Designed miniproteins, single chains. Designs and how they scored, part 68

Each design is a single chain, and the fold is of that chain. pLDDT is the mean over its residues in the fold that is shown.

## One batch from the design tools (miniprotein)

Design m2347
Fold by ESMFold2-Fast:
Structure m2347 (fold): chain A 90 residues (1-90)
Amino acid sequence: MEDKLITLAAFIKVAELYRKEGIGSVEMDEEEVRKIGREILENNSKEELRKKVEEAFELVIEAAEELGVPREEAERDLASIRKTAEELLA
């Protein structure tokens, strides 16, 4: 489940970029996502990751609403990542 944990960690960085640059300005290839995810995993404890992931969910949802994306749609798009967080950071 290393790939899921890396993706979850990378999501924290993506959420920070969405807050600063806007959703349309954040495009990273799969290798960049994996690299960032690994770096975040190495520098954060499980408890820190859980806290940052929860903050990241709200940041992405708020950014999506600013662009006219319904909250329900944003939450649906994040459902797989939220499930991964519940499984790995419980």
Scores: mean pLDDT 71

Design m2348
Fold by ESMFold2-Fast:
Structure m2348 (fold): chain A 68 residues (1-68)
Amino acid sequence: MEEEAKKLLEEAKEIVENKKELSSAEAMDLFLRLGEAIAAARKAGNEELVEELQRVAQELFTMLSGRS
């Protein structure tokens, strides 16, 4: 679970870094998975991973919505 959260963090960072365009369905799926990963990290007591996941989710949202 935590390992999957770290993998998802890396995938989301790559999407942000490469400015990949996502469909609405792809974006919704990714945000759902990020939410699950944040919940898993919180249960594990890994506050640093929670912060990194929240940060990448915010960066991804900003990129997709065109807001800074």
Scores: mean pLDDT 78

Design m2349
Fold by ESMFold2-Fast:
Structure m2349 (fold): chain A 81 residues (1-81)
Amino acid sequence: MKEQEEKEIEEAEQYFKEHPEELEKIKAMLKAGIETALARGLLTEEEAAALLKRIEEAKTLEELAEVRQEGEEAIRRRAAE
């Protein structure tokens, strides 16, 4: 159901356009996660800096979801070592 996913994303995007403070809260949570992973040695300083920059530049929930996925993948690679 791609139409249902697109509708849910559109409704979420509209909500965050009306409530930009909520988008900033999600960004803050993701930043805290990246900083914690960096402190635990699960991310390099370079990887953490790139992810933090993308979080700051993100204007949509979809962009934040992409950053989260890439961060989780990087952490998983490090944890496997």
Scores: mean pLDDT 73

Design m2350
Fold by ESMFold2-Fast:
Structure m2350 (fold): chain A 86 residues (1-86)
Amino acid sequence: MRVETETVLVERLDDGGVLVVLRAPRVGPEEARRAAELARPFLRPGTPVHVAALGDEVTPEAEEELRRGIAEAGGRLAALLRPEPP
């Protein structure tokens, strides 16, 4: 099961988790809300969600919106991965 847009990919993993890929060069709160909304049908209570940002910027507001949207659906933000961590 998978949903794909220009800037977001949501895919169910074999391990029971969910992968969310953010493709936009910059992820703001609007992009984050859309990603969380797209992920919502994939989430069950306790589902670990792994978010991978391929661009260089994820705003603090975007991170908060992702965490909030995932938690609202009963999931858990297990990881937020950036392409080049310090």
Scores: mean pLDDT 78

Design m2351
Fold by ESMFold2-Fast:
Structure m2351 (fold): chain A 74 residues (1-74)
Amino acid sequence: MMSIEEKVKKLVEEINKLIEEIKKETDPARIGELLRQLLELVSELAELSKTASEETKKMIEEAIKRVSELFKSL
């Protein structure tokens, strides 16, 4: 459980950084690359959620919610 939680925390931090970069970026090609990376990290979180504790699953859901809010703002 702890190793999965640590990996989830690291992925959540990476997702938060990508969201910040996307918000500051004006080049459509670069935005596309960052969005692709963001979706790949979300997919990895979804995979980890299958074996994660209920508390860790809540962290994953919160991160996915932040990504969804970003897409609404685009």
Scores: mean pLDDT 80

Design m2352
Fold by ESMFold2-Fast:
Structure m2352 (fold): chain A 58 residues (1-58)
Amino acid sequence: AVGKVLSIDGDTATVEVDGKTYTATILKEEGDEMLLEVDGRLYYARKIGDEWLVVEVG
């Protein structure tokens, strides 16, 4: 994983990637899986326990 989700607020999430914090748009959420967009880049998040782990798509 390249990062994690810090918080979720409506259709947006605060994510940490490579030690930096970004605001992501939640494009899709299905159970323990989430597709996020940060500045035109796509990230995939998966829930493990109580944490969302983020990986880059592409």
Scores: mean pLDDT 79

Design m2353
Fold by ESMFold2-Fast:
Structure m2353 (fold): chain A 76 residues (1-76)
Amino acid sequence: APSDAEVAALQKEAAEQARKDAAELAKEYGKEKAIELLKEAVKWYEEQLATETDPAAKAVGEAAIAAVREEIKKLE
């Protein structure tokens, strides 16, 4: 099983990747389309996360979703 330190590192990496992906999406498609696509992605990931039973994977997924939500808020 991953250690608490490994989970924390994965949460940080997942959040950083989510922020980068959100920023690139906004550059490529523009603000309004990026918000639409990011909201769709968040809904899909939240549905997947609701069935996740691995605490480490759930924690990483929650960190990624939180980062995407903050990027949506910045674009609004």
Scores: mean pLDDT 81

Design m2354
Fold by ESMFold2-Fast:
Structure m2354 (fold): chain A 108 residues (1-108)
Amino acid sequence: KPVYVPREEALEELRRFIDELAKKLGLSPQAKEAVLSAIESILGERNDLEEMKFIAAVLLLAVKHGELSLRNVKLAVFYAFFGTRPLAERLAPFGVSEEVIEEAKKLV
């Protein structure tokens, strides 16, 4: 059952989650800000926080493993949220592996 949160609460929780995970993964401030900025750009009035954390984890891991370039992060976020196909199929054009998606499930 999705738990929907308002924009301000979602943004606070996502900033904390992304900061903690980026630190654990040893990512640069530029990589962290690219993912955070991309996620912030798709926030609405009601947000599925667990879905957003999962997508953020996928993107951070894909950047960590060199599968996703920072310039493509914003476009990858758009495809992750506005498609009807499975996430693996939507992110395959960006080079994101199924292994990264499975690893991300363990982080949320």
Scores: mean pLDDT 83

Design m2355
Fold by ESMFold2-Fast:
Structure m2355 (fold): chain A 74 residues (1-74)
Amino acid sequence: EYLEKGKKLEAEGKYEEALEYYLKALEENPDDVETRGALHRLLREHFEDGDAYFVAAYNAIVNGEPLPPIPKLK
């Protein structure tokens, strides 16, 4: 499961890899509250412009558009 892989990577401090897996989890189930919450928290805590990226990535996934470029780590 992508969400569980992302959580494990986040716990290990591997934030870029965790982001990749959370995005995959969101693509599989964009309405999953736990996945959205985990992705948003990771982006807010560890990435530049995380709130803006979360909104852009979510909208891209639900509209079938390509994901925006990943943001830089803080």
Scores: mean pLDDT 85

Design m2356
Fold by ESMFold2-Fast:
Order: C-alpha cells, then sequence, then structure tokens
Structure m2356 (fold): chain A 65 residues (1-65)
C-alpha cells in the first residue's frame, strides 16, 4: 500500500509539472515525495523515492512534448 500510494503521488506530481509547465530535477521531486509521504505517515527508501521521482520527471517530459 505504501508503494502504491507513493506511485500515485509521483504520477500526480508529474501531471502537475506538465499542466503548469514546471520543470524540476529528480532531487527536487524526491523532496516533494518525502514531504507528502511523511504527511500521510508513510516512508520509503531513498532508492525507491528516486525511482518514483525519475518516473514523474519522465512523465512530465513526455506530456510536454
Amino acid sequence: SAMEQAREIGRRIGEEYAKYGILYSVDEVVKQLELELKEKGLSLSRSQLTEIAREAVRLAEELLK
């Protein structure tokens, strides 16, 4: 469930990047994911957060093209 919630948050972040024309680095997305997961009482490893953040950035880039 934590992984599923994190993927949903990552997807939302990527869609927001595309919608508002916001471009962030993977590290900036990791910080946003950590914040939102902490507010929900969830935590993931740095490597898992980085993987989800890369997917969010990739999604935003694809939607902007």
Scores: mean pLDDT 80

Design m2357
Fold by ESMFold2-Fast:
Structure m2357 (fold): chain A 56 residues (1-56)
Amino acid sequence: SALAERAARAISEAHGVPFEAALRGIESGDPAHLAGYSRGAQAAAGAAAREVAEAE
């Protein structure tokens, strides 16, 4: 979704996470996709996943 892509781009830029990893974390809602990255990146992806689920 466009919301997930926009959120993934923002997280990638803010937390130094690959866009693909951030997008998978958001779309799946599974923080395991970001387990190797910061707690901040994982929290941001979790929040974005909730926002996307609420919109769809």
Scores: mean pLDDT 77

Design m2358
Fold by ESMFold2-Fast:
Structure m2358 (fold): chain A 52 residues (1-52)
Amino acid sequence: IKDLVEELSKPVTKNSSGVSIYSVFKGGLYNQLKELAKKAGTTVKEAFEKLY
């Protein structure tokens, strides 16, 4: 979860819709996103961009 700490400190970590990865974490969806990324063999950032 070291990557999560880094992402939470970066307010610019957003997709084209203006949704930040921090919003996903606050909504309790971060664990879902992490599992999807692991299952697909990608990074959390890649899964986030694909879904949001």
Scores: mean pLDDT 60

Design m2359
Fold by ESMFold2-Fast:
Structure m2359 (fold): chain A 80 residues (1-80)
Amino acid sequence: SRVEELLEKIREKIRELKELARELEKQGKTAEAQGLLSDARNFESLVEGMEKNNITDVALLERLLRAAEQAIESAKKVLS
Protein backbone atom coordinates (compact mmCIF):
# COMPACT_ATOMS: atom_id res chain seq x y z
CA SER A 1 0.00 0.00 0.00
CA ARG A 2 0.98 3.66 -0.32
CA VAL A 3 1.06 3.89 3.50
CA GLU A 4 3.46 0.91 3.78
CA GLU A 5 5.65 2.39 0.99
CA LEU A 6 5.84 5.78 2.76
CA LEU A 7 6.55 4.21 6.18
CA GLU A 8 9.40 2.18 4.65
CA LYS A 9 10.85 5.30 2.98
CA ILE A 10 10.63 7.29 6.23
CA ARG A 11 12.44 4.48 8.12
CA GLU A 12 15.12 4.49 5.40
CA LYS A 13 15.59 8.28 5.89
CA ILE A 14 15.77 7.81 9.69
CA ARG A 15 18.62 5.31 9.16
CA GLU A 16 20.40 7.81 6.87
CA LEU A 17 20.01 10.54 9.53
CA LYS A 18 21.68 8.28 12.12
CA GLU A 19 24.56 7.54 9.72
CA LEU A 20 25.03 11.27 9.01
CA ALA A 21 25.03 11.97 12.77
CA ARG A 22 27.88 9.47 13.18
CA GLU A 23 29.87 11.20 10.40
CA LEU A 24 29.26 14.60 12.05
CA GLU A 25 30.54 13.17 15.36
CA LYS A 26 33.70 11.89 13.58
CA GLN A 27 34.33 15.46 12.37
CA GLY A 28 33.99 16.81 15.95
CA LYS A 29 30.61 18.42 15.18
CA THR A 30 29.12 16.98 18.37
CA ALA A 31 26.29 19.53 18.83
CA GLU A 32 25.09 19.02 15.24
CA ALA A 33 25.35 15.22 15.62
CA GLN A 34 23.26 15.30 18.83
CA GLY A 35 20.65 17.52 17.13
CA LEU A 36 20.39 15.10 14.20
CA LEU A 37 20.06 12.08 16.54
CA SER A 38 17.26 13.91 18.38
CA ASP A 39 15.50 14.53 15.04
CA ALA A 40 15.89 10.84 14.09
CA ARG A 41 14.41 9.73 17.45
CA ASN A 42 11.46 12.12 17.01
CA PHE A 43 10.74 10.75 13.51
CA GLU A 44 11.03 7.19 14.91
CA SER A 45 8.54 7.96 17.71
CA LEU A 46 6.06 9.48 15.24
CA VAL A 47 6.30 6.49 12.86
CA GLU A 48 5.89 3.97 15.73
CA GLY A 49 2.86 5.90 17.01
CA MET A 50 1.29 6.00 13.55
CA GLU A 51 1.78 2.24 13.04
CA LYS A 52 0.47 1.41 16.54
CA ASN A 53 -2.68 3.48 15.92
CA ASN A 54 -3.14 2.36 12.25
CA ILE A 55 -2.91 5.94 11.01
CA THR A 56 -3.34 5.92 7.21
CA ASP A 57 -3.02 9.67 6.56
CA VAL A 58 -0.96 9.68 3.34
CA ALA A 59 -0.60 13.49 3.40
CA LEU A 60 0.84 13.39 6.94
CA LEU A 61 3.27 10.61 5.95
CA GLU A 62 4.35 12.59 2.86
CA ARG A 63 4.98 15.66 5.08
CA LEU A 64 7.09 13.51 7.47
CA LEU A 65 9.09 12.12 4.52
CA ARG A 66 9.77 15.65 3.22
CA ALA A 67 10.82 16.82 6.71
CA ALA A 68 13.25 13.90 7.03
CA GLU A 69 14.65 14.61 3.54
CA GLN A 70 15.16 18.29 4.48
CA ALA A 71 17.01 17.25 7.67
CA ILE A 72 19.30 15.02 5.54
CA GLU A 73 20.04 17.84 3.07
CA SER A 74 20.84 20.26 5.92
CA ALA A 75 23.17 17.71 7.54
CA LYS A 76 24.98 17.06 4.23
CA LYS A 77 25.69 20.81 3.90
CA VAL A 78 27.23 20.83 7.41
CA LEU A 79 29.45 17.86 6.43
CA SER A 80 30.80 19.72 3.33
Scores: mean pLDDT 86

Design m2360
Fold by ESMFold2-Fast:
Structure m2360 (fold): chain A 76 residues (1-76)
Amino acid sequence: MILPTRTGGTKLSEKEREQDEKKMTERIKKLGPTISGMLMVAVVKAIKKSGVEISKELEEAVREFESRITDDNVVE
């Protein structure tokens, strides 16, 4: 169930969201195929389910991480 917290498309809410998304994207890329990386991906997916719109960059980072985690031996 989604609860509207700050849906409106205002520039101020977009600015903070963009900064958070950028940090999450960088963390996912740096953590690689580890438990910590999986946890970050789960957090991003939970945020998306909460009705928060996320950037294409963050979505792509999550997708790339998930594709890597499908393989058993990705840490090289």
Scores: mean pLDDT 63

Design m2361
Fold by ESMFold2-Fast:
Structure m2361 (fold): chain A 74 residues (1-74)
Amino acid sequence: SLYEEFRERALKEVEETVARLKADPSLTDEQIQVELAKTFQRIAEEARAAGLSTEQIKEIVVEATRHAFELLDA
């Protein structure tokens, strides 16, 4: 389904983004947070453009956000 495709894409994109940000020792915590916020906003905008409901977009963004912070804490 479109929802499942976007969910899987969002989680993978977050994993790749967090890995890239963690690999760069020059980045401040503030810069990391800004880049993650941009990623979440873009995911939400792309999902909305693709026709996902507000509820589906919120579920994906919440899950992606939790996943990102779990990866940052690891």
Scores: mean pLDDT 86

Design m2362
Fold by ESMFold2-Fast:
Structure m2362 (fold): chain A 66 residues (1-66)
Amino acid sequence: MKEKEVLEEAGKISPTLQTLVRNAIEFARRGYLGVAYRNLEAVRQVSPELAEKVSEVIGEVERKRL
């Protein structure tokens, strides 16, 4: 449920930040890691704490792809 938690947290800050988090996770799931990490960097500029949580979710998505 980590993915739902980071999306809810982002949504409480702004709809734009929630979209960036959703895009980071979705592009990572599709294998576009460069785009995923670019979205993650945008999240980090707004909330470094949230970015660390999103980074953990991306890591889990990558492990499940393998």
Scores: mean pLDDT 81

Design m2363
Fold by ESMFold2-Fast:
Structure m2363 (fold): chain A 85 residues (1-85)
Amino acid sequence: MSEGEKNVLESAEKLIEEALRLAREGYRRGDPRLAEEGIRLLEGPLELARAAAESLPPGPQKELAEEVAERFERTIEEIRRIREE
């Protein structure tokens, strides 16, 4: 359902925004724990999205789970890349 899909994507976007906010503040303050908190915020949701993507049959729900997992994964990688440099 498009409305349900929009709600899930909006929830994922809010988590991504908060994780990036924590990482950005951590880098600005020189506090690596804030960046780690941002990563931890996404790790649980990412594992749930990955599990859903692997267990669901082909269809819109599986595609949504795959998209959400990809977005969380890309955000975690971005935070890690910036943190190391």
Scores: mean pLDDT 78

Design m2364
Fold by ESMFold2-Fast:
Structure m2364 (fold): chain A 85 residues (1-85)
Amino acid sequence: MELPDAEEAAELARKRIEGVLKKIEEIAKTDLEKAIKLAEEAIREAEEAAEYASKIPSVGAAVKKVLEEGKKRLEELKAELRKKL
């Protein structure tokens, strides 16, 4: 199978991370536990994609920034759940 261009793959990784963060926020309004589980799964997948993106310095930096923002938000959601339990 032909691999996509590194730049295209890196941009897709960035967009997937951004899209997942938005979806997590919507789910967190009704089901915080489900939002946390989806965030953990999505962050894991995004870390794999970000590793590939890191081969393109400009895009890799942007993807890592979004990934770190996602990880911070995941910790905030976990803290919110702990307050409600």
Scores: mean pLDDT 71

Design m2365
Fold by ESMFold2-Fast:
Structure m2365 (fold): chain A 72 residues (1-72)
Amino acid sequence: SRAAELAYLLALNVLGDYDTARIAAEAVERVLETGQSPREAAERVARERGLPQFAGPAAEMAERALELLRKE
């Protein structure tokens, strides 16, 4: 989705980390599919990837991407 692509690009440009970018994009897709919060989605995706330490940064990027699309 456009929101997931935006989350991926935001994470790369702000944090420069591919793992955070992938988790943020997957978290956005999960939010759109299930209605879970970005934090809950990011924590689940990060845990499934064995990278729970990236959940917080990924959630923040996912939230920013979703917020930017609401304003446009």
Scores: mean pLDDT 85

Design m2366
Fold by ESMFold2-Fast:
Structure m2366 (fold): chain A 66 residues (1-66)
Amino acid sequence: SKREKILAVVRETAAELAARGELDPERIKEAIVKALREAGFSQEDIDKVVENFDNSLAGKTPAKFT
């Protein structure tokens, strides 16, 4: 599914950054956005990932993928 493909890219990118010692949420977010664009996901899907990331940091309910 599209959601599973997006989550795979997010997890892979986050794991790569963690392996490099990157713990800055802003840098992690930038790298995830870049990876999703390179994987060919739409700006709408990328925006939902960013919203879910920001909402997670703020303790808010995540947005749903279509």
Scores: mean pLDDT 74

Design m2367
Fold by ESMFold2-Fast:
Structure m2367 (fold): chain A 62 residues (1-62)
Amino acid sequence: MEAVREKAAEILREAGKEEEAERVLKHAKGITPENLPVVAAEIAKLSGQDAAEVLEALREAY
């Protein structure tokens, strides 16, 4: 779970969303396999990236 949180924060930082990255690191304790697609879609929306690519990156970190 920590690796997924770090990967999500990395994606947001690379998109210039530093504040959102810090929020993910502090509050992402509720990431589960079941809600991972929803989390990936939210990160994709914030970062301007493709949701499917974000989901794959988060799954690889899991």
Scores: mean pLDDT 74

Design m2368
Fold by ESMFold2-Fast:
Structure m2368 (fold): chain A 67 residues (1-67)
Amino acid sequence: DEKSIKAYKEAEELRKELIKEGVPQEVADKLAMKVQRRLLDGESPEVAKEEGKKEAKKYLEEKKKKE
């Protein structure tokens, strides 16, 4: 199951990066799962990971705005 293994590895790599960046584990897990689903749906790793990183960045920016 090459596709599933590749998707899992890419998603795990992103999850670790997000956690290191200060994203809560729950949020990082959800974003990684979204990326894994995108990869399983045939999206490129580059595009799927960048979209995941964009969503994480948006989360962190909104977290800065307490108001």
Scores: mean pLDDT 79

Design m2369
Fold by ESMFold2-Fast:
Order: structure tokens, then C-alpha cells, then sequence
Structure m2369 (fold): chain A 75 residues (1-75)
């Protein structure tokens, strides 16, 4: 939902990953991180509140490649 995206800036699956990464490793500042979704996986850099990098999103239609931030929004 919009509330979930506004709160964490991520899609449903990505929201949980962002919270875990921030809590376990540190705040999601500049660095390299892996993002996991219910239906996909991406790797990238975190700068402030933005994920940068590449990944793969998988759904019933097939596999898609895109920027990590775009995949987080799509998942």
C-alpha cells in the first residue's frame, strides 16, 4: 500500500529486508546491500534512502531485469 511504501520507501517484500538490514548492520546509508523480495532478489548500493544497482524480478509472466530501486517498487 501507499502507507507501506511511504514508511519504508520499498515494496512489500523489500520493506522487511530494509528493516532487517538497518537493524542488524546499521542505518541504510552508503554501502552495498542485498534486497530480497517474496518473488525476487536484487543487489545494489544504498545511498541515503535510495537503492542503486541491478537485480532480477520474477513473476508468473517470467523474469525481468531492472535497477534495484525499480525492482523494489515493483515487488
Amino acid sequence: SLEELAALGLARGGAGVAASNAKQKKKPEEGYAEFEFDNGKAKGEVKGNEAIGEGIYKDAKGKYKADANELIAKA
Scores: mean pLDDT 45

Design m2370
Fold by ESMFold2-Fast:
Structure m2370 (fold): chain A 72 residues (1-72)
Amino acid sequence: SEEERRDRELAEEILKEIEKILNQPELSNKEKIEKLRELYSKLAGREVPEPDWNEEEQEKFLEKLRELVEAA
């Protein structure tokens, strides 16, 4: 259906935006997480609080997100 096509196109656009954020060499892990939070807030229409993560936890989150994006 057209709705299924539009949903797929939107999902693909979202995945590409996430991939772009993850693959920006100029951004720190904290800055990448902030941009991802901004993207989610815009899509969900609600604010996401800043997580109290250390650098290791930030890297683990981004690594897991990269795996999910590549598997999609």
Scores: mean pLDDT 78

Design m2371
Fold by ESMFold2-Fast:
Structure m2371 (fold): chain A 99 residues (1-99)
Amino acid sequence: EREKKLEEILKRIEKLAERLSERLKVDKKAAMESIIVAAHLDEEVLKKELEELLKLGLITEEEAEEILKINKEFQKLTKDLSDEELRELLKKFHEYIVK
């Protein structure tokens, strides 16, 4: 169940990264890495960062909302993981990005 939800989050990260890569003309892998970092941030810290990006016109309200949803779902799924379990999860994410 957790594995399936994590796969769904990873697919959503990939789709969002494709949109940002095309519009901002940045590398897709770099965009995916940035979204993964955002998923790992404290929700309130992320909200402030997204507000600034919206003010600069770098993201849309729809993209900001999706990033927040990804963050909340990722935090919920990983809150109970040990450092070792989190490293294994991040290793699987890295394999997905490089395949």
Scores: mean pLDDT 78

Design m2372
Fold by ESMFold2-Fast:
Structure m2372 (fold): chain A 80 residues (1-80)
Amino acid sequence: SPARERARQLLEEFRRIVEEMEEAVKKGDYDKFLELLQRAVEIANELDALRDQMTPEEVAEFDELRARLEKLIIEAEKKK
C-alpha cells in the first residue's frame, strides 16, 4: 500500500538522520544537530501515525532509533 511504502521511506530517512546526528554530536556541530533534530521530530511523529503499516521488525527498528535519538539529545545538552 502507499502508506506502507511511505512508512518504509520515512524509516530509512529517520535512520540516516539519527546517524548524521550522532556524527554532529561527535564533531560538536550544535547548529547541524539542531537542524537535524527538527526533521527527526517530524519523521518520528509521522512514523508513530504509521505504526499499523509497519512490520514488527520495522517497529523494533523505529523504537531502537527513537532510543538512540533520546541519548543524542542528552549528549548534546552535556556538550553545550
Scores: mean pLDDT 86

Design m2373
Fold by ESMFold2-Fast:
Structure m2373 (fold): chain A 86 residues (1-86)
Amino acid sequence: MEAEAAREGARRAAEGAERGDASKMTGGVIAAMGSALSGALQGRGEEAAEAAREGAREGAERGGTEESRRAGELAARGAENAARGL
């Protein structure tokens, strides 16, 4: 499901930033954006974007760092932009 994939992507981005894992962080951002775009193609873009925001919040809360929060925000904004691109 696109919404859950977007949420997981955003969470991974935040977790990757907390661990200093650039590949995990970048992969999470790309996954969140791709899932949001896929969701938008099905008329569910806003739902996927909201899920990405929730995943970003969860990841940032677990990480407890500014880097985690920033990476989560980046993934969530990317997902929202992808969803609105349609």
Scores: mean pLDDT 77

Design m2374
Fold by ESMFold2-Fast:
Structure m2374 (fold): chain A 73 residues (1-73)
Amino acid sequence: DNDRQSQALQQASQSAQQSSQSNRDTANTYRDQGNRNPDNRDGFNQQSDQYQSQSDIASQSSDNLQRRAQSIQ
């Protein structure tokens, strides 16, 4: 059922967008903590970079899922 597959992919895309935003917010929080705690900056920057990477991956997944949902319409 192409309609059900399209709907499932669209819902997965929305979930990936929410994951991307949550990971970006977490990355920003760790970066802010690094700025406030310079003695531990490297550790906080490493966490920030990790969550930023996860945010970017989730964003790419969201775009791919949305494109797939539209292609099977």
Scores: mean pLDDT 85

Design m2375
Fold by ESMFold2-Fast:
Structure m2375 (fold): chain A 82 residues (1-82)
Amino acid sequence: SLEEAIKLYKEALQHYNRGEYEKAKKLFDEAYKIFVEILGPDHPFVALYLLFKADIYEKEGNTEKAQKYRDEALALRRKLEE
């Protein structure tokens, strides 16, 4: 449900803010699957998910994955803009 996705997203944010990046990624991934199913792949929540994933990978030193997610987020935001 959307309510479940929002709960998972909020839990992911709490773990992210504590520096618990592995747990945050898992919860963001779970929330993302539900958001895409309900809201579609081209929704602002999906762009936000991609940005948090990029930030987490950057904090973990995985610059290649961080850049990939950042590029995907920017591409989606451009698609959603006028």
Scores: mean pLDDT 82

Design m2376
Fold by ESMFold2-Fast:
Structure m2376 (fold): chain A 66 residues (1-66)
Amino acid sequence: SPEDLERQWELLREGLRETQEIEGAKEGLSPMEVAERISALDGRRQDEILAETAAALANMAKKAAE
């Protein structure tokens, strides 16, 4: 549904924004540390957010490898 697509887009935007903020800190965090910080900040729907973020990262890695 349109609402479902908007929700998914907002979650991806939030994840990207958090990732950029973490990168700005210049700490060289591991993927697990990034996931932990996202979970700590949001605290809701952790499984869905992590699954979506993992899928996006996997897709980007696959595209970079090919």
Scores: mean pLDDT 59

Design m2377
Fold by ESMFold2-Fast:
Structure m2377 (fold): chain A 94 residues (1-94)
Amino acid sequence: MMEKKREEARKLLEEKLKELEAQLSPEEQKALREAWEKAEELALKAFIKMKEEIGEEFGLHAAFQTMGLAYYKKKSEEEIEEMIKKFIEEYKKK
């Protein structure tokens, strides 16, 4: 079951990346792809966790934020996982 969820998440994220790339300069497209390659596994984990706990739109935002945090801000996997956990906890208290 988990492998199927990861494959579906990966396909959806790749489709969203292609949509974004169509609107970007070549330099921005390269940066986006490098971020995806660097943080793909973390982005997939963030997407699945947020989608199951809150919803797909939050999952998409979490995936793209995770790519930026890992690639540009050099945040560790542990820091990103803590941020995701805190967001879910705070959201569920609302």
Scores: mean pLDDT 77

Design m2378
Fold by ESMFold2-Fast:
Structure m2378 (fold): chain A 90 residues (1-90)
Amino acid sequence: MSKEEEADVLEKKANELYKQGKFDEAATYYERAGNLYKEAGDWERAAQAYLNSAQAKADFYEKQGKPSEAAAIYTAGQVRAVGLLLEKEL
């Protein structure tokens, strides 16, 4: 299995976990997918996966009653995603 194929499998798993409300697990799978896309040189899918991970983490913290922490996590994720995209002008 290539890194991109493995990342695709992890991203699909993360999407299903997110739909089930398992935000913390979904965030972990999105992060892993993003790392594999980045290693494969797919900066666009890496940036999107990292942003999805940040969104899932934010949703998890909101469900725990920590909206300020959720906002900080999401903002950090947006900065990370934009940074990756700026290098490739996607």
Scores: mean pLDDT 84

Design m2379
Fold by ESMFold2-Fast:
Structure m2379 (fold): chain A 74 residues (1-74)
Amino acid sequence: SETAAKVEEILALAEEILRKQGRLTPEIVAQMRAELADAVRNGSLSVSLDQIADMLRAQGENLEAARALAAAAA
């Protein structure tokens, strides 16, 4: 679905930022996927991919950011 495609793009952006922060691990990626899945299921999504990328940069990408991104993506 288009929602799933947005989620995957956001995960890719998040991974790049986590790499920059030295926080990229398999565990954090798995947790981000879970948070994104929860937000998609909630259906509370209403902002663009670009705004999500801005949030990633501002917060330095963490689990809370991943949740917010998922909510914004779908």
Scores: mean pLDDT 63

Design m2380
Fold by ESMFold2-Fast:
Structure m2380 (fold): chain A 75 residues (1-75)
Amino acid sequence: SEARQQVQDSLQQAIKYIEQGKSDEAKELLQLAAQRAKDAGDDETAKLAQQAKKYVEQGDLDKAKKLAQQALKAS
């Protein structure tokens, strides 16, 4: 589905930015992925993406990456 593809694309790009230490760009994409997942009725993926964003905000990029990867698998 288009909605699922958009969520997955946003999460994949967010993971890439987390790996590069681009925290602000990662947060924007995680917020976008969470909103798109919520709009698609995928509350689990939305919650995981929001948790990943919170860990980016806290500077815990290792936990953020793991949660973003879990969100991608749930999507």
Scores: mean pLDDT 88

Design m2381
Fold by ESMFold2-Fast:
Structure m2381 (fold): chain A 59 residues (1-59)
Amino acid sequence: MAQDLVEAVLKGQIKGAELYRRLNLPEEIHSKKVDEILTLVATGQLTQAEAARRLEALV
């Protein structure tokens, strides 16, 4: 579930706000944390699976 949502965000199919709305996280958190996690994935520091786990940990 979360991994599919992370993939959709990375592909630009959905916005981070929609991902975090489903995870019931505050808007302030999704703004900063999505940027951090997506940057780590883009730089190769984090895999999509690890990004999904970190996003789930924010719930």
Scores: mean pLDDT 65

Design m2382
Fold by ESMFold2-Fast:
Structure m2382 (fold): chain A 111 residues (1-111)
Amino acid sequence: VIELTESGGGTVAEGGSLTLSGKSSVPLSDVAILSWYRQRPGEPLQGVASNGFPSAGFERFSSSTDIANNTGYLHITNLRREDTAVYYLLAVRVSPKASSGWGEGVEVTVV
């Protein structure tokens, strides 16, 4: 199992920007898939960005990776109240040993 330590949530103003982070217990150079998801209240889990690319309809979202610090980031610009959700990081490694892990989730509230 890959352990992911997420941080950077909280209450933020509409129109602002926010960066979430997730630190990996394994080298991100070994990770084949690094994807951000969100779950809005009463809704199913949605993919928002994968491997540095935003999902369709999520162009305000971008992701980056710091290999040296084994940390992935999600950047959200021009925050909307609809961005209020719990955000989760998923990591999948195929080699040298197949493993995956989900972060515990980070709460974001837009006011």
Scores: mean pLDDT 82

Design m2383
Fold by ESMFold2-Fast:
Structure m2383 (fold): chain A 90 residues (1-90)
Amino acid sequence: EERPEVSQEVLDEILEEGEELFKEGRYEDAALLYSIVLYYEPNNERALLGLLDALAKAFGLDVARQYFDRIRPELSPALAARLEEYLASL
């Protein structure tokens, strides 16, 4: 439905909050904030890496991989390859 434009400054602030929640072990809350960033910027590498790690920590690697497989067709080939390598390192 509506995808209002949000400033990069606001998205970076949400990303930083997500990264702090991740450091505190609040993986589900971190995943939610990364998902908000990805709603506005579907190819945001920082948010994608953070979300995959948070999903793997909160729900297991299989859940992170399932999410990646679902979004993979929307990613550039280079970004998809980098995320797949990151998942393999988790």
Scores: mean pLDDT 82

